# Designed miniproteins, single chains, continued (4): the designs that were tried, part 115

Each design is a single chain, and the fold is of that chain. pLDDT is the mean over its residues in the fold that is shown.

## One batch from the design tools (miniprotein)

Design m15994
Fold by ESMFold2-Fast:
Structure m15994 (fold): chain A 81 residues (1-81)
Amino acid sequence: MSPEELVEEALRLVEEYIKREKNEKRKEALQKGKEEMEEALRNGDWERVLTILIALGSELKDDPELAARLTEIATGLERLL
């Protein structure tokens, strides 16, 4: 898997959670994180992508499934860098 493919997978997961999220403040935070990650991906700024993934995982501590998936993607990305 390429670094780009891993980040696209993370963006897809965040987008799915945005669609399911009923809390407006949390939905806004997820949307902001998605936008920042898309910008970092366009710039090839992998360190920023990792920082955003870690920050999103921290904000979503009460969702263990999403947090685990984001951690797997972050670990995979680090392994390719």
Scores: mean pLDDT 78

Design m15995
Fold by ESMFold2-Fast:
Formats: C-alpha cells, sequence, structure tokens
Structure m15995 (fold): chain A 100 residues (1-100)
C-alpha cells in the first residue's frame, strides 16, 4: 500500500540521516541534520495522512530540504554539501527500494 511505501521510504531517509549524524562531531551540522530529519519526518507523516503518492512525497521532501539548505546562513559550503549528499543518498536508497 502507499502507506507502507511511505513509511518504509521515511525510515530509509531518516536512517541515512541518523548514520551521518553519528559520523560527525560538528555541532552545527548535527543540529541542522536534526532539524532536517524532523522536517522529513513531518512531510512523510502528512503525506501518509493526506494519501499523497510516494513520488509526490519525495518531491516535497527534496524541494523543502533544498530550500532549507539554500536559506541557511550558519552552515559552511562544505557542511551544506554534506547535508545535501546525505539527504540525496537516503532518497536514492528509498527509490531503489520502491523500484525493487
Amino acid sequence: SNVDRLQQMRDIVVSTMTQTRSQTTDPVTQSFLDQVRQTVTDIFDQSIQQGVSPTQAMQDVYTTVVTMITNDTSLTTSQKSQVYSTVVTGMDQSYQWLDS
């Protein structure tokens, strides 16, 4: 079902972010990852409640996260790249799971 798909995709993205957070000691990056992780969780939870498709939920996640990264003034370019790469990796793993 779409609910099961959205829950698994959420768990994959959140797990990827959690792994990156555990591998960094930089508190600014950790705080930003925590904020992004909460936002991703909220988008998937809203998508589940509203019956949004997995593809649309992923588009909403991508657009929101890119906006958060672009608008942040506390992160360095390197820190922004690390957060972006983490989210994209989680999303790619979610799509691979969906296509399996």
Scores: mean pLDDT 88

Design m15996
Fold by ESMFold2-Fast:
Structure m15996 (fold): chain A 75 residues (1-75)
Amino acid sequence: LRQDGLMLENVGLELDKNKKYEEAIEYLSQAAQLYQKAGDLKKAAQVLRRRAEVLEKMGKLKEAERDRQKAEELE
């Protein structure tokens, strides 16, 4: 349980490396939620920026910008 956010983040990053972008987004979304619930806003912001990078690779520029804005709000 205590390492769930880090585990989900690492899975999401591996999926991104393998170009499985939709699955990467799902895992990074779960990691960000767990970090926010844990009060680790800095890690939540970092994960949202990584999700934004994946969204840009998918051509989803508006969704990527939304994630970046949310990351700025958490810092």
Scores: mean pLDDT 84

Design m15997
Fold by ESMFold2-Fast:
Structure m15997 (fold): chain A 66 residues (1-66)
Amino acid sequence: MTPDSTDAVLEAMRREGAPLSREELEELLRGMVEHGARDVEELAAIPGVSPRFAEAFARALESLRG
């Protein structure tokens, strides 16, 4: 992910009420790759990821695609 893309995701997450640091986002993305998570349901299954966070992340990504 480029720095600009990372910053856009961090901004969108803050707007959804689930702010996180760049390091936390990078750790989350690493966890998704390690666990093979491809969608919100699989993301919510990763240890340490709450359902509320997974929903906020999905909304942030959808906002960036709109």
Scores: mean pLDDT 69

Design m15998
Fold by ESMFold2-Fast:
Parts: structure tokens; sequence; C-alpha cells
Structure m15998 (fold): chain A 78 residues (1-78)
């Protein structure tokens, strides 16, 4: 049971990390959308692209942590 508790805590921490990265991705996506909606300029386009890349990276990290948490939960359920 102690081992099960350790895996449950690790899965919970990974789920929390996944949620945090989803929030970060949403914030970067919102920033990108704001710059895209702003007046067309090289500066606004550069900021749009930078935030879009950051959002994509954060989404990938969120997916990786979510998948790792699912695998741990499967080990717990057995």
Amino acid sequence: EEKKKELEEKAKNLEELSQRYRTVADEHQAAADAYRAADPSPENRDKYLRHLVAAGTARRLAEQYDEEAKKLKEEIEK
C-alpha cells in the first residue's frame, strides 16, 4: 500500500504539472490572438509567432505529463 500511495502522489503531481502547462499554453495562445488582432506590424507579428510557439511547447509538455500520469494510474489499478 505504501508503494501505491507513492505512485498516486506522483500521478497527482504530474496531473498538476499538466494542468499548469495547459494554463500556460492558454495564456500564450490568448496573447498570440491579441497580437494577431492588433494593427499589422512586424513587432506584432513577431510577438504573435513567439507566443504561438510558446503555447505549442506548453501544450506538448502538458500532453506528456498527462500521458505519464495515465500510465502511473494504470499501474495502480492493475
Scores: mean pLDDT 83

Design m15999
Fold by ESMFold2-Fast:
Structure m15999 (fold): chain A 77 residues (1-77)
Amino acid sequence: SKEEAKEFVKLLFKGYPELTDEDIDEIVEKAGYNIDKIFDIFSDLVYLKRQGATPEEIAERLGLSLEVAEKLLKALD
């Protein structure tokens, strides 16, 4: 369900305190409410951050808005 997917995002992205409920909804919708796809987004984010990706690259590769990508990048400094 959408609520189960949102709770999974909140748990998995607990290190990203700047994420709003609207940002979480965007991630859940991009993943099509699929837990495996949410995990794929998280794994890809960790990989991209390790490679020194820009907010623009994170947004493009994960299919998220630039605003969400910037919040995701800030939390891993």
Scores: mean pLDDT 81

Design m16000
Fold by ESMFold2-Fast:
Structure m16000 (fold): chain A 75 residues (1-75)
Amino acid sequence: VEELEKQIREAVEAGDYQTAIAIFSKAKEVNAGLYAAVGEAYLRLGDRASARRYAEKALEIDPENERAKRILEEV
């Protein structure tokens, strides 16, 4: 799961948001970091509704997730 989170973050940093979403779709297990990372990919694509949804899922697992909190500030 941590490796998938890293791959999603690297895809987002490269501007490859569709690849970030595709990597997430293959995850069999999820954590707050993975939800926050895919939420950022959606935010960068302009899909604020999906970004909010995934940021909220991240905060349900970890209420202190800083990335998820930042996403909610942007939507």
Scores: mean pLDDT 79

